# Designs tried in a protein design run: designed miniproteins, single chains, continued (4). Part 48

Each design is a single chain, and the fold is of that chain. pLDDT is the mean over its residues in the fold that is shown.

## One batch from the design tools (miniprotein)

Design m13638
Fold by ESMFold2-Fast:
Structure m13638 (fold): chain A 77 residues (1-77)
Amino acid sequence: SEVEELELIGRGLYLAYGAYQLSKELASDPELSKAAREAADRYIAAVEKRMGLPKLSPEEAKKLGEEYFAKAKKLRA
């Protein structure tokens, strides 16, 4: 249960970073770029609130996602 939650939160943070990167690649399409950036920012903010974390940059969110995956993997071993 807790292990599965860490994996899902970690995966979500990684996907949020992906949306952030997509927003930069879609710079020629302002509507889609904005939508991708807002989706990334909202998910990261939701994780910050849920986990009692300080404000995270997208790069910090990616690193945290990787840390949550590593922790979940260790707990399953």
Scores: mean pLDDT 85

Design m13639
Fold by ESMFold2-Fast:
Structure m13639 (fold): chain A 74 residues (1-74)
Amino acid sequence: KPSEEELEGEIVLALVLILDAIFKHTKKPSKEDLERMKKLAERLLQTARELGNDEAVAASEKLIKKIDEEIKKL
């Protein structure tokens, strides 16, 4: 049975993937929407690092980078 930290890491990964899906399917995000999504991704990254979930860390970092690229286009 996974530890509570392992389960929390899996939940964080799922949340990152959900946020990434929302980001990909948002056709006209405002700068404010992108900045809010970035802050959420940064919080998920911090939690992923604290839990030691490398997959969630990598997913969060990639999402933050994609959001930053979209903000720079505005």
Scores: mean pLDDT 84

Design m13640
Fold by ESMFold2-Fast:
Parts: sequence; structure tokens; C-alpha cells
Structure m13640 (fold): chain A 79 residues (1-79)
Amino acid sequence: MEEGEELLKEADELAKQAGKALQQGDYDKAIKLLDEAIKKLDEAARLLRSNAQSPEDIERAQQAEQAAERVRQLRKKVE
């Protein structure tokens, strides 16, 4: 549980850094940061789903999966 939540926080920080890179016009850096955020979110979703003991845990994993998809859509628009 803690490991999955740590990955979610790392992904959020990477997404914020990507937003700053986009604001500065550094698209190459933004793409790299978004790719790293996606990897962290995918890993978090897998860990949260694998360790799920309740419907709340499943919902948490689904939220992480949805966050990964949102970041993928943003990455596609930047490229």
C-alpha cells in the first residue's frame, strides 16, 4: 500500500515538472517527464490492484489506471 502511494506521489511530481517544461516550451523534456509519470502510474496501479483486499482498494487502483490514461492523452497531444 505505502509503495503504491509513494509511486502515485512521484508520478504527480513528474506531471507537475512536465507542466513547467511545457510552460517553458521544452517539449522534449516534457515528453520525457510524462513518459516517466506514466511508468510510475502503471506500476502504482499494478501494485494497488495486486494488493487489493476491499472494493475501496479496487477503486484506488482504477483511479491510478485512469490517471495513467489521462497522462497518456496529454503526452499524445504534446507529440
Scores: mean pLDDT 81

Design m13641
Fold by ESMFold2-Fast:
Formats: C-alpha cells, structure tokens, sequence
Structure m13641 (fold): chain A 58 residues (1-58)
C-alpha cells in the first residue's frame, strides 16, 4: 500500500545519507522515487522533509 511505498522511499533516503550522499542528491532521489511510485503531493512533501532531516543528522 501507500505506507509500504513511503517506508521504502524513507529507507532508501536513509541509506543514501549514510553512504555520504549530499542533502541535494538525497532529496532529488527521494523526489524521483515518489514520482515513480505514484505518491500524492502531500506524501511526496512528507518523504522529502524526512529525507532532509536524515541528511542533516548523518
């Protein structure tokens, strides 16, 4: 479901942040995955915000 797609995208963002990807690269990849998996604008905004936080904490 949508929650499974959201979790997959968040886990991918976390992995990118941990491997040293820049905040911009993590955010760009998160947006691409959100579009690929057909997330709503609201869900896309949520996962992008989460990706930014993960990048800043890594």
Amino acid sequence: GVDDRVQLIVDTARGLARQGSSEQDVVDQTRRLSQRYGLSDQDTQHVVQTARQLSRQS
Scores: mean pLDDT 83

Design m13642
Fold by ESMFold2-Fast:
Structure m13642 (fold): chain A 100 residues (1-100)
Amino acid sequence: SAGDRALAQTLALELLEGWKEMIRNMTPETREETLARMKKSADDTIATLRALSRDAAVVAAVEAVLRETMARIEELIKNNASDEEILKVLDEGAARVRAV
């Protein structure tokens, strides 16, 4: 499962980097569209991990981190938080992925 763990971490970290760029480019007019696109990219990444990985526990752990990170970001955006605060949550999510 070392290979399954490395694959799961790599794909999740690439997703979180993509989310950083989405947040940096987000405007008030594109907020709902950006959130929907981030949620879809999480679903697509998790589906890819489930298809490629044979380690269900690693997939579940990475899915939990991605879903919790997404929920925190959605709440921060809803409360009109700064990009700096949202990017900090993404960095915390990346640290949690590396700890899986």
Scores: mean pLDDT 88

Design m13643
Fold by ESMFold2-Fast:
Structure m13643 (fold): chain A 78 residues (1-78)
Amino acid sequence: SEKVKEAQKAASEAGKAAYEGNFDRAIEHATRAAQLAKEAGNGRLGEAVAQSMIDYARKGDPGKAETGAAGAVGAAES
């Protein structure tokens, strides 16, 4: 539960960094979110968040990067 919340915070920080055009920081936060989600016992969420953030950062679409990360985290909670 607490690790899931930490993963959500890291995913949000990744989305914010991508929105600001700081893609290196976005990838760093996405990687941390993936690690925390895996430690919480949800490796699928971790991989999905990391891949989504990296893909959207590469496309230069930070809004979709943030939405994708939030959606992946939300699905894990449900």
Scores: mean pLDDT 66

Design m13644
Fold by ESMFold2-Fast:
Structure m13644 (fold): chain A 95 residues (1-95)
Amino acid sequence: GTVGAALGRMGLLKKELKGLNDELKEVLASGDQSKIDEMRDIIKDLIEQLQRYIDYLDDLKKKASEEDQRILDRIIEEVRRMRDELEKKLEELES
């Protein structure tokens, strides 16, 4: 159902974040400013996507059962942590 779909999407987002973190390390090591600028834009877009997903899950939670609300809260918390990690990386890139 809806919760299963949300869990699946969270798993995919975690995998994408791992790949992004690995790529970011290589790009930073290269010192290529154009690649660093591209990574910054990718991170900004992903932060916006994660915020929209949080908003979507919050709306979904309003109509969910108490059991599904608990699961959705855990997913929201995890997605928020992912967003916060990306925001911190973005600040480090802009400093």
Scores: mean pLDDT 85

Design m13645
Fold by ESMFold2-Fast:
Structure m13645 (fold): chain A 67 residues (1-67)
Amino acid sequence: SAATLEQARELAERLAQLNAQKLEAKYPDKKATIEVEQVGETKFKGTTTLGDETEVVVVDANLLENA
């Protein structure tokens, strides 16, 4: 559903933000960049980058509907 897709996108954004906070704690003089993209009909990818460090999370809306 549209509501579940929105929830999956929001979750990917939140997880990417948590990864940004973790990377910034290691490198206090740097700022992490976050990007959230839809990478399939039901999947959202959150990417967090700081220098040469990259963290990726993927959230599938189908897994949220049956939880």
Scores: mean pLDDT 82

Design m13646
Fold by ESMFold2-Fast:
Structure m13646 (fold): chain A 80 residues (1-80)
Amino acid sequence: EEELLAEAERLIDEYVELAKKLFDPNTSVEEAAKLAKEFNEIRKKLDEILAQLSPEQRVALRKRLFDELEKIVKENLKKQ
């Protein structure tokens, strides 16, 4: 369904933005704990929606998510 696909894409964008904030060196420990909780909640919702999509759509969306997360991880490793 078109609605589920759009919601999955929105959740991936939110997940990526939260990941960037979690890896920000200026984020306090207290803020990081709150962001981590939101991050896990969005991940759960995304997994539930992805399970309802076609295998082809699910693979494409998961690849997009992993590619975005890989960029964040690689960027942070270079700053260490």
Scores: mean pLDDT 77

Design m13647
Fold by ESMFold2-Fast:
Structure m13647 (fold): chain A 93 residues (1-93)
Amino acid sequence: MEEEKKKALELIKKMAEQISKLDEKTKEEIRKKVAEDMALLELGENPDPEKLKELAEKIYKELETPEKIAKAIVAVTYRSLGDEELAEFVLET
């Protein structure tokens, strides 16, 4: 358990460092895409357009730092792979 969590935290740190080195335009595109991906995962494949927009904007606002963007990407990745426990751990941190 602890080794899996440590690996997840190291992945977040590595990804945050990579994001920090990207230009502002690329960071903005990643931030927007991740916010939309997270909102879509919460609402499903055929979400209400106004709900999707509201949730995506809310998540986008939260992704203010490379670290937060990295956590969101890692959580989305684990959730898409069916690893709900690691996804939840990442989101809590």
Scores: mean pLDDT 80

Design m13648
Fold by ESMFold2-Fast:
Structure m13648 (fold): chain A 60 residues (1-60)
Amino acid sequence: FDEQVAKARAIADALVAGDREKALELLTSIPGVGREKAEEILSLPTPMAAAQAAKAALDA
């Protein structure tokens, strides 16, 4: 959906910009994603890997 795609892109943009707080806020706004899961996604070695994990969470 357009909203999910826009959210995934916003998360990727925040990660690339180094805005960790914004990325965490966006991740925890996904239904079913708690703080623990959001921090796991943010701890991935690249912004691209984190964006892929966020997309998977949105698709779940």
Scores: mean pLDDT 75

Design m13649
Fold by ESMFold2-Fast:
Structure m13649 (fold): chain A 63 residues (1-63)
Amino acid sequence: MSPIEKRDREILADPEVQAEIDRILAENDGDIEPALRWLVEKLKVGAEMALEYLEERLAAKAA
């Protein structure tokens, strides 16, 4: 795993980051675009990793 991938995973594992993602998803009726934009543009998380994480998180909530 590259240092950038490790950093991105550590950001996504932060409870405060996870809480903010959950808040954005709830406010936008599960639309991932606002949360994806926040992760990529504000936190500088890689777009592919951010998208995979958001898809997994929504799937977990639906199950």
Scores: mean pLDDT 78

Design m13650
Fold by ESMFold2-Fast:
Structure m13650 (fold): chain A 60 residues (1-60)
Amino acid sequence: STTSHLNSVQQRLQQNFQSNGLEAIKNAAKISSQYNLNDEEDVIKNGTKSMQARIADPVV
C-alpha cells in the first residue's frame, strides 16, 4: 500500500543518516577505548561526546 511505501522510504532515509552517525560514533568510541579502559558505557559516552564535537566542525 502507499502508506507501506512511504514507511519504507522514511526507514531508508533514517537508516542512511543513522548509519553515517553510528559509524562516526563507533570510530570515536574505538579510539576512546584505547585510552580509557573503563565501563563500555563510559567509553561510548566519551566517544559520542568527542564525535559530536567533530561533527559540529564544518571544515575538518
Scores: mean pLDDT 56

Design m13651
Fold by ESMFold2-Fast:
Formats: C-alpha cells, structure tokens, sequence
Structure m13651 (fold): chain A 74 residues (1-74)
C-alpha cells in the first residue's frame, strides 16, 4: 500500500540521516518532499548531498544501497 511504502521510505531516510549525519536542513527538505509525495525529488536531494559530501567509500556504498531500496519503493 501507499502507507507501507511511505513508512519504508521514511525508515530508510531515518537510517541514512543517523548513519551519515545528514544535516538538519537537508533532513527537513527530505521530510517536506516525502509529505508532498515527491519521492523521486527526495531521492534526488539525497543523491545531490552525497555527491557534495566528503564520505568514505564504505559510507558511499551503504548510501547507494539505501537509494536503490528507496527507488524500488518510489
């Protein structure tokens, strides 16, 4: 259902925010996009932040797997 997909996307975003220490400003934008049903735009915001971030290779691989999970739900 749509509610189940939304909860799964929100859970993945929460895990990413905690693990990668995503800035509050970015997290707020993601939350806004999710409440508007703009899942693709939310995923694009995460991808944009990842490209601009100084992340380890392990952190990038983790993020890429989580993005794939979100895209399957969007």
Amino acid sequence: SMEERQKQIEAILSELAKKLNIPTEVGARLAYLITQGKYEEAIEEVERWLKESDLSEEERKYAEEKIKEMRKLA
Scores: mean pLDDT 79

Design m13652
Fold by ESMFold2-Fast:
Structure m13652 (fold): chain A 86 residues (1-86)
Amino acid sequence: TIASLDITIEHLGKVARATGNATFTVDGERMSVSLLSTETGQTLAISPLSTNKQVRVETLVPADEAVSVKAVSYDSGSVAEKTGTP
């Protein structure tokens, strides 16, 4: 089990960060982060959501146009608390 999660999403030249089980809005696009458990470990899945369960995220401008996620630990009970999307 993963206790906490720090997520940094780099998408379309912008960065959003959240902690815990989260959905993001990045450049007007809604996406979810899900923890997937496998036999070889745990992975994160990012996908667009049609639901309005969004976390408030801080938006930054990186050089990367790809979506990438870095996670240390994941707690499905946690929610991101940062706001910053225009």
Scores: mean pLDDT 37

Design m13653
Fold by ESMFold2-Fast:
Structure m13653 (fold): chain A 86 residues (1-86)
Amino acid sequence: MLSEEELKEKKEEIGRLIDELLAEKDEARKRQIAGRIAEIALEVAESFGYSEMAEKIREALEREDFGTLLSLVLELFGKVEEIHKK
C-alpha cells in the first residue's frame, strides 16, 4: 500500500499533468500526458485493490475520453484520502 507521502507526491504530479493537458493543443502530446496521468492513477488503483476503477481508467484512455479519465482520477484520489484520514 502506498504511503501518505507517496500519495501526496502522486496527487501533486497528477495536478501538474492535468494543467498541462488542459493547456496542450497538440493531439500527440495530449495523448502522452493523458497516458502518464493514467499510469500514475493505475498504480494507485492497483495498490489499493480498486480493480474496477483501474479497468475504467484503461477504457477511458483507450477511447481518448479525457473528461471521463479525469473524473475517474479525481474519484480515485478522493477514495484514497478517506482511507488515510484515520
Scores: mean pLDDT 80

Design m13654
Fold by ESMFold2-Fast:
Structure m13654 (fold): chain A 97 residues (1-97)
Amino acid sequence: SLIDLFEEVLDQLVEIEALVKAGAPRETILAQVEKAIALVESAPEHTPELEAVLKGLERLKEIIEDPAASNLQISMETGALITGVASLLVVLKKEEE
């Protein structure tokens, strides 16, 4: 389901946040973001919610690939995306109940 997919994405974003906070190499962080993008792209149905999450992940990838971006900026953008996906999950769960 879309909820199950977004819960997996949220788990992956939490792992990304942990890697950023641990000062992991950008290559390692980028690989985890690409894994999250691949998960979203593998969805059998494309909804506006899924497109929004995909756009957020693609933006995070662009920021990580930017040599001018600071680790603080990457951390803040990751946190914003976590909040966005978590908020979307709350709405989706209420609509399916």
Scores: mean pLDDT 83

Design m13655
Fold by ESMFold2-Fast:
Structure m13655 (fold): chain A 72 residues (1-72)
Amino acid sequence: MSNGKDMLGFVRLTGEGIGYEVAADAGLSEEQREAVGRVAGTAGVDAALAGKSYSEAVEVAREAAERKVAEL
């Protein structure tokens, strides 16, 4: 889509928010919530760069967050 450059920023912020919320629901510390948020945001951006749609990238971010929480 036109102005696709803004999509990467939105995917990162949305992924970070999802990761933070998933970690918060799991009862993790603030430090761990931030770490899970960063992992989710990065996973979402990587998916978008690999050609995934915004909704698919957000789903990948959520899956990455849940996987990271399971490791903590």
Scores: mean pLDDT 81

Design m13656
Fold by ESMFold2-Fast:
Structure m13656 (fold): chain A 60 residues (1-60)
Amino acid sequence: SDIAKKLAEKFGISLEQAQDAVRLAKTHSIGEATILFAEKYGISLEKAQEMILEARRLLS
C-alpha cells in the first residue's frame, strides 16, 4: 500500500517490514503493536513505537 511505501522510505526499512507495521497498527493497540513489532524485528521499543505511531497517523 502507499502507506507502507511511505513508512519504508521514512525509516529506511523493507516494504515487507513496513507492511507488517501497518497490519499491527490496524489490528492491535499501540502498546501491543509496539511490543510485537520490536520482538519480531529485534529493534528497540522506542524505535518500534515511532514506526507504529507513524503507521497509525498515516492510517487516520
Scores: mean pLDDT 87

Design m13657
Fold by ESMFold2-Fast:
Structure m13657 (fold): chain A 100 residues (1-100)
Amino acid sequence: SILDKTEEAIKKFNEAVQKKDYEKALEILEEFVEELEKSKAKKEDILEAANRLILAALFLIETAPEYKEKAEKIIKRVIEIVKKVDPERAKELEELVKSQ
């Protein structure tokens, strides 16, 4: 399940952030974006995974601003995935990210 993979990825991301291994945290997010892009999961599961991934990337930007450019690239890729299944939700996510 993509949701089980999401939960595992977020757990590993949080562990990396707690260790201040921000490069590893970014790597975990990048690997999961590739998994999500290849996923044939249901729309609702893709949207849930995408929301969690965007929140993780935003948290990384706040915690380690030096990774902002790379984390924003991840967010942009996730929004493009959402756009293919729910264009309206993608617009909402673009507005949410801009307001941070």
Scores: mean pLDDT 87

Design m13658
Fold by ESMFold2-Fast:
Structure m13658 (fold): chain A 82 residues (1-82)
Amino acid sequence: MEEEKIEEFKKKLEEEEKLVKENETLSPLEAQAYEALRNGLLAQVEKKYEEAIEYHEKYAELAKKLGLPSSSLEQFKKSVEG
């Protein structure tokens, strides 16, 4: 079960990378927000929960500046609690 979950997360990250590659109009702040989210998800998959929280918090701050939804930290906390 654990290996299957890691595989699913990696596939989702690859799909998001493809979408970002097609969107060449990203500003530097948008690129930083995406990188923080990606690093947070990778740390979460590796069970580096403290690092995952830090990256998700960074994403939330950048997302707030960009007007993007910033639920990644809340989603991560729910996944760790349940």
Scores: mean pLDDT 68

Design m13659
Fold by ESMFold2-Fast:
Structure m13659 (fold): chain A 91 residues (1-91)
Amino acid sequence: REEVERELELVIEELREIARELEKLGELEAAEEVLELVERAEELLRRGDYEGAIRALEEAALVAIRNAPTKEVLIKAIAAAIRVAGAAFLL
């Protein structure tokens, strides 16, 4: 359980950084959607809904991938998606 929480907390932090980069690059709608999904994941984690949190973070990572304006943001978004998949194996 603690390992899953730690991995999901790291993904949340990474996706918040990605959202900030999306905002800087003018992808305001994508940044907002990523942040909304991250906030939902945090709420689900507080309730112990790890599966729900993982789904929300997967969706956030996909939004970031689809709207990545640079290769750097795309690579970071893919890395976040891989980490979410890794957390799912701990369930």
Scores: mean pLDDT 86

Design m13660
Fold by ESMFold2-Fast:
Structure m13660 (fold): chain A 68 residues (1-68)
Amino acid sequence: IEINITLVFLPGELSFEERLMLGQRVGVALKKAVEKVLKELKKKYPELKITVHLTVIVDGKVLETTVE
């Protein structure tokens, strides 16, 4: 099972540097949350291969990570 999650940070009141830092922090938090959920799912359904692709976009910069 392949799951794609894309989070986009739009321009607003925050500076570019603040948006980039926030995007990185949110990306790390999402990765940890997804890893916890996948661990529980693998415990219940060990035969299922689940891959989650996380993409965080901040002002045109793309940060990608994969969780299996």
Scores: mean pLDDT 74

Design m13661
Fold by ESMFold2-Fast:
Structure m13661 (fold): chain A 95 residues (1-95)
Amino acid sequence: SSMKEEHKDFLQREIKLIDDYISRLKELGKKYPQYKSQFDSLISDLQEIKSEFQWLIDNVDNLPLEDLEKRLSDLYYRFQQLFDQVLRLEGTANS
């Protein structure tokens, strides 16, 4: 359905954003070695969310729309919580 195509496109954009954030956090970990373990932890969590987004892309055609939307909602909520942690740590490091 068009809804599944829209979800796939959304997920592909989110994966690209996650890759950009991982790169940024790696550079921040070099610049602020005192926060390296916290940045490494967030990078690991972002890589996990990225893998789950990729799984949904790979399985979008095999999932009922209702199941896809539920998984997207749950995963996006987790991503937003993680992104808030990224922003807070960046703010702390740059302060």
Scores: mean pLDDT 82

Design m13662
Fold by ESMFold2-Fast:
Structure m13662 (fold): chain A 64 residues (1-64)
Amino acid sequence: SAREERLLLGVRIFNLAKERYGVETVEEALNLSDTQLADLAKKVGVSVSALREALKLLGEEVIL
């Protein structure tokens, strides 16, 4: 489903944020600078808006 695809995208983004910026929570990832979020979005091949939506959805789900 589109929801499952967005959750998987959120997991991929969060794992990349942990590796590159040392974040430990989804909330920390959402609080990264605009430049850092743009870097993550470029690496994953999505817009910053899509990245923020995916991370917000992941933060609402107890998946991690």
Scores: mean pLDDT 83

Design m13663
Fold by ESMFold2-Fast:
Formats: sequence, C-alpha cells, structure tokens
Structure m13663 (fold): chain A 96 residues (1-96)
Amino acid sequence: MKKKIEELKKKIEELAKELGIDLSGYTLHQQYVVLQALVEGIKELTPLQEQMLLGTWAVEEAVLLTVTKDKDETEKKMLERILRLAEEIKKRREAA
C-alpha cells in the first residue's frame, strides 16, 4: 500500500509540474481545492466556495474511511481523485 501511495504522489507532482502548478507544501485538502477550482474555471475562490469544496472532500474522505476501514486505502483513493482532477485540467487546456 505505501508504495502505491508514493507512486500516486509522484504522478500528481509530475503532472502538476507539466501544467505549471506548484503543489509543493500543500496538504491533500489544499491540493484538491486548488485543482477542483481550476477544473470549474474559478479565477478567484471565495471563502464560501473554499468551504464548500473542503466540505465535499471531507464527506468523500469520511465515506471512503467508513467503507474501507483502512487509512492507507482511503489515502490511495483520495490521491487517485486528485490525480483525476489534474488529468481533467490537462484535457481541458488541450481542448481550449
């Protein structure tokens, strides 16, 4: 499990670098908020929008933790979500 988590983190960092996005020093929650805002085309994130995105992430994390009962499996699935957001940003930039 830990090896898969590290591989996912590396893929996210490499893809973010290709997109010109610096995610260094960000928590998983912060990475999700930044990438989701970019996918939605939000140029200036309001405090309410940030709270709504953090709330969405917290609910997804709680559901995954309840289903998996495993912190490593939950973190892996959360990282897969972040990777998919970065891939969606790349796809939208190529389509623009």
Scores: mean pLDDT 78

Design m13664
Fold by ESMFold2-Fast:
Structure m13664 (fold): chain A 74 residues (1-74)
Amino acid sequence: SELLERARRLLERARELRERMDKALKEFAEKGLRGEDVVAPIPGISSPEQLLAAYEEVPARLREEARRLEEEAA
């Protein structure tokens, strides 16, 4: 029960992070094209390439962790 609850929270976090990163990527691209300064949504990420890598890596890692917790709870 608790492991399944943790898995659900991780999946929700991954979904929220993905949505936030999708918005950040679009904003980064639009403002970059306009020559405006863009504040990175995550500390240490200062380029579109770094943001794309984090978008792919972090949510995937959270989903894998949730899957593992669900498997352990079974």
Scores: mean pLDDT 68

Design m13665
Fold by ESMFold2-Fast:
Structure m13665 (fold): chain A 79 residues (1-79)
Amino acid sequence: MEAELLEQPFRLIEEALERDLPIEEQERLFNEGLALYERLQALIDTHTPPLPEEVVRRRQARLEELKARFEARLAELRA
């Protein structure tokens, strides 16, 4: 599995956070990135040979960081 493919969902979420977009558009891009992450995670779970645990752990950590940043931004915009 290529590094570029593994980065794609994070890139979509980062684009949503970097751009000064309306809240509706930011939520749409975040949800698209999350859906792609979930699809790639299913592919990772069936990958042969398995990806190193370190790689899987880093992906989960990045997702949690991006989710926290997005939730904080939504809270600010809705306050």
Scores: mean pLDDT 74

Design m13666
Fold by ESMFold2-Fast:
Structure m13666 (fold): chain A 78 residues (1-78)
Amino acid sequence: MVSAIEKLSDETILKIMEIFENTENSEELLKKIRELLEKEGLSEKTIKKILEAVEKIINGDESSLDVLKVLQEKLSKL
């Protein structure tokens, strides 16, 4: 899952973070991220792995901390 996030472009990471900041509903958040990844031309397998990682972050799973850190580190370098 972390490896799938690391394959994302900096621009895609930034857009995912903007969706997190501007979306209050978890279902709508996942839908917007899916639509973004499909528009960016990512494979269905990669999209599923990224959505699983996002769901873990939303649910406050401790194993999602590494994914959140990767997203924040990429955003901070932009």
Scores: mean pLDDT 68

Design m13667
Fold by ESMFold2-Fast:
Structure m13667 (fold): chain A 71 residues (1-71)
Amino acid sequence: SRAELRALWEAAKAGDQAAREELVQRLLDHILEKAGGKYTPKQVESIRQALEENLANAIANDQDVVESLLG
């Protein structure tokens, strides 16, 4: 849910690495469901890496990405 992703985002911003990893996984699952499972394992790994980089940049710049990724 959006509320669950928001809670994970707040924890990730506070430095919780487990929350950060869980948030990446939840966002990845959402993207894959939306796309209907049309990705290869290598493409899935690439998307996960891109999500991790986007979250790292957002944390560093104090930007909210949850609404952008869910909206």
Scores: mean pLDDT 77

Design m13668
Fold by ESMFold2-Fast:
Structure m13668 (fold): chain A 92 residues (1-92)
Amino acid sequence: HMKEELAKKLRELAEKYRDDAESLNKQIEGTRKAADEMIEKARKELTPEEAEKVGKQIRDKADFVIDGLEGARKEAESLAEKYRKLAEQLEK
């Protein structure tokens, strides 16, 4: 049936976007970890005043990148859900 083939393709698209969301989540975690490590290194190598200033700059940059990645993750999750629902409706 053509309906079953279309439903299968929609499920494959839903799975693709779910995988994209999972990949983006790993990038968010990696960005947080890298920022934390850079801040810790700054605390060891710089004066307390310089470490605080550099640490704030690192946090601000990391937050900007993470906000963008979280936006992309939410969009991917939304698309995965949309395609999943379309596949379910087609199988009715």
Scores: mean pLDDT 88

Design m13669
Fold by ESMFold2-Fast:
Formats: sequence, C-alpha cells, structure tokens
Structure m13669 (fold): chain A 97 residues (1-97)
Amino acid sequence: SMREELERLIEEARRLVRKALEALRQGDVEKAKEYLREARRTLEEARRLAIEMGDRESVLRTSTALSLTEQAIDALEQGRVEQAEKYAEGALKALEE
C-alpha cells in the first residue's frame, strides 16, 4: 500500500541519517555527505508520496526533515561539522511520531 511504502521510506531515511551521524562521530565527513545525500533523495520520494496521499502531517514531517538534511549537507560543505550534526539530529526528530 502507499502507506506502507511511505513508512518504509521514512524508516530508510532515519537509518541513513543515523549512519551519517555515526560517520561524523568517526571523522568521516565524505561518508557522512554520501549518507545525507541518499537520505535527501529518500525524503524527496517520501514527501512526493505523502503529497499524493493528501497526508498533510506526513508532508510537513518529510518537508521539515528534508530541509534540515539539506542544511546539514551545506554545513558539511562549509566545514561546519558541529552545526551539521545539529541539523541531522533535527531531521531525525522531525521524523519521529
């Protein structure tokens, strides 16, 4: 179902953001950027599906997480690791029920 696919995409995005945070804790900025870019693509798909379903709450959650994930990527590109960690943690929080 569309609901099960949306839930799968949200859980996949959460997993990817957690892997990015783990990579940052280990000092692997390039690996963290890879995981965050994959999370961004997954969140774009989740948001599109939420829009198709007319699920305003899921649209807001996925849009917020997507914006924070993009800000985390931008922070890493600027060498702001601590700021990127805060944005990534914010993205995880946005995806919680």
Scores: mean pLDDT 91

Design m13670
Fold by ESMFold2-Fast:
Structure m13670 (fold): chain A 64 residues (1-64)
Amino acid sequence: SSTMEEARRLTQRGASAAQAGDIDEAEALLKEVRALGDDGGARAVEAHIAQARGDWAALAALEG
């Protein structure tokens, strides 16, 4: 569906933003992915944000 395709694109952008250190942008994209109901995409963006912040406990919880 168009919704799934949009969620996939936003997930990719969120991950890229987190990797670049643009945490505010990554969190904004995370909210959009969540609004579209893509739980897997949301977890992926959260994991990248946790990694960028060095939050190992949050990262472990998301990857378990």
Scores: mean pLDDT 84

Design m13671
Fold by ESMFold2-Fast:
Structure m13671 (fold): chain A 69 residues (1-69)
Amino acid sequence: GMSDEEALRAAEGARAAADSGDGAAAVTSGQHVLNAVKEYGDGMSEEAREAAIEGGEYALAAGRKAGGG
């Protein structure tokens, strides 16, 4: 499973990729975090799961603006 710390670190990485302006990295990182929540979310705390979802969605939105319109 994925620990709360690993989920939060993945969310931080996705947000960093989004803030870097690299749309491809932001989409990839955001999708990875959201897939991890789908696969391991039942084992996460509610706070870690919510933070991971928000980070992943933020990164996907930023990546789409950079490359998808």
Scores: mean pLDDT 81

Design m13672
Fold by ESMFold2-Fast:
Structure m13672 (fold): chain A 78 residues (1-78)
Amino acid sequence: LDPVYAELRERAERALRELERILKESEEVMEKALEAIELARRVLELLDTPTEGRTILELLERALRLTEEVKAEFEARK
């Protein structure tokens, strides 16, 4: 066993785990933001159609909730 190679492997594995955790958290925020954007766009499209107001309101409420969740996550990071 080469002690230098063992140390480099351990450092690489730690860096990889930390980066994977950061990436996973970032991906979750990105997914929520993309879903909120998609819902908001759909609401805008439906407003130009004879769609029931209840349906539009439900989609808008979901988009707004996701927007607040995304904002809260970014606020926590500063």
Scores: mean pLDDT 76

Design m13673
Fold by ESMFold2-Fast:
Order: structure tokens, then C-alpha cells, then sequence
Structure m13673 (fold): chain A 82 residues (1-82)
């Protein structure tokens, strides 16, 4: 749980950076990034809940951690282009 919480906190920080950019400029790419980020968080929460239900908490957490790190890097890269 703590590892997922840490990952979500890092993603939250990236979202805060995106929101600051949106205050100055709005375009389709920025809106697309924001929506994808929201969808990613929802997906991670649902996948973790499913892992808990199946008794595979640790396995699911590791999978989410690895994917979150990859997705976070992608979001960070896209933010640099905005």
C-alpha cells in the first residue's frame, strides 16, 4: 500500500505541474494529457482493488509500481513539450 501511495503522490505532483501550465495556455494536447492522467489513476485504483480481492496484493502492487514508473516518465516527457 505505501509504495502505491508514494507513486500516486508523485503522479499528483506531475498533475499539479500540468494544471499550472493550463492556467497560462489551453490546447488539445494539454487536455488530452490531463484526461489520460486521470484515466491512469482510476485504472490503477481498480487494478489494485482487484488484486486485493484475489489475494495477490504484493504481486499486483509490484506490477502497478513498475507500470506507474513508466507512465510517470511518459507524462513528465510530455509535460516538457508543453
Amino acid sequence: MKELEEILEKMKKNWEALKEKLKAELDEKEQELALEAAELIIEFIERYKEGLKEGKEEETLKELEEEAKRKEKEIEERLKEI
Scores: mean pLDDT 71

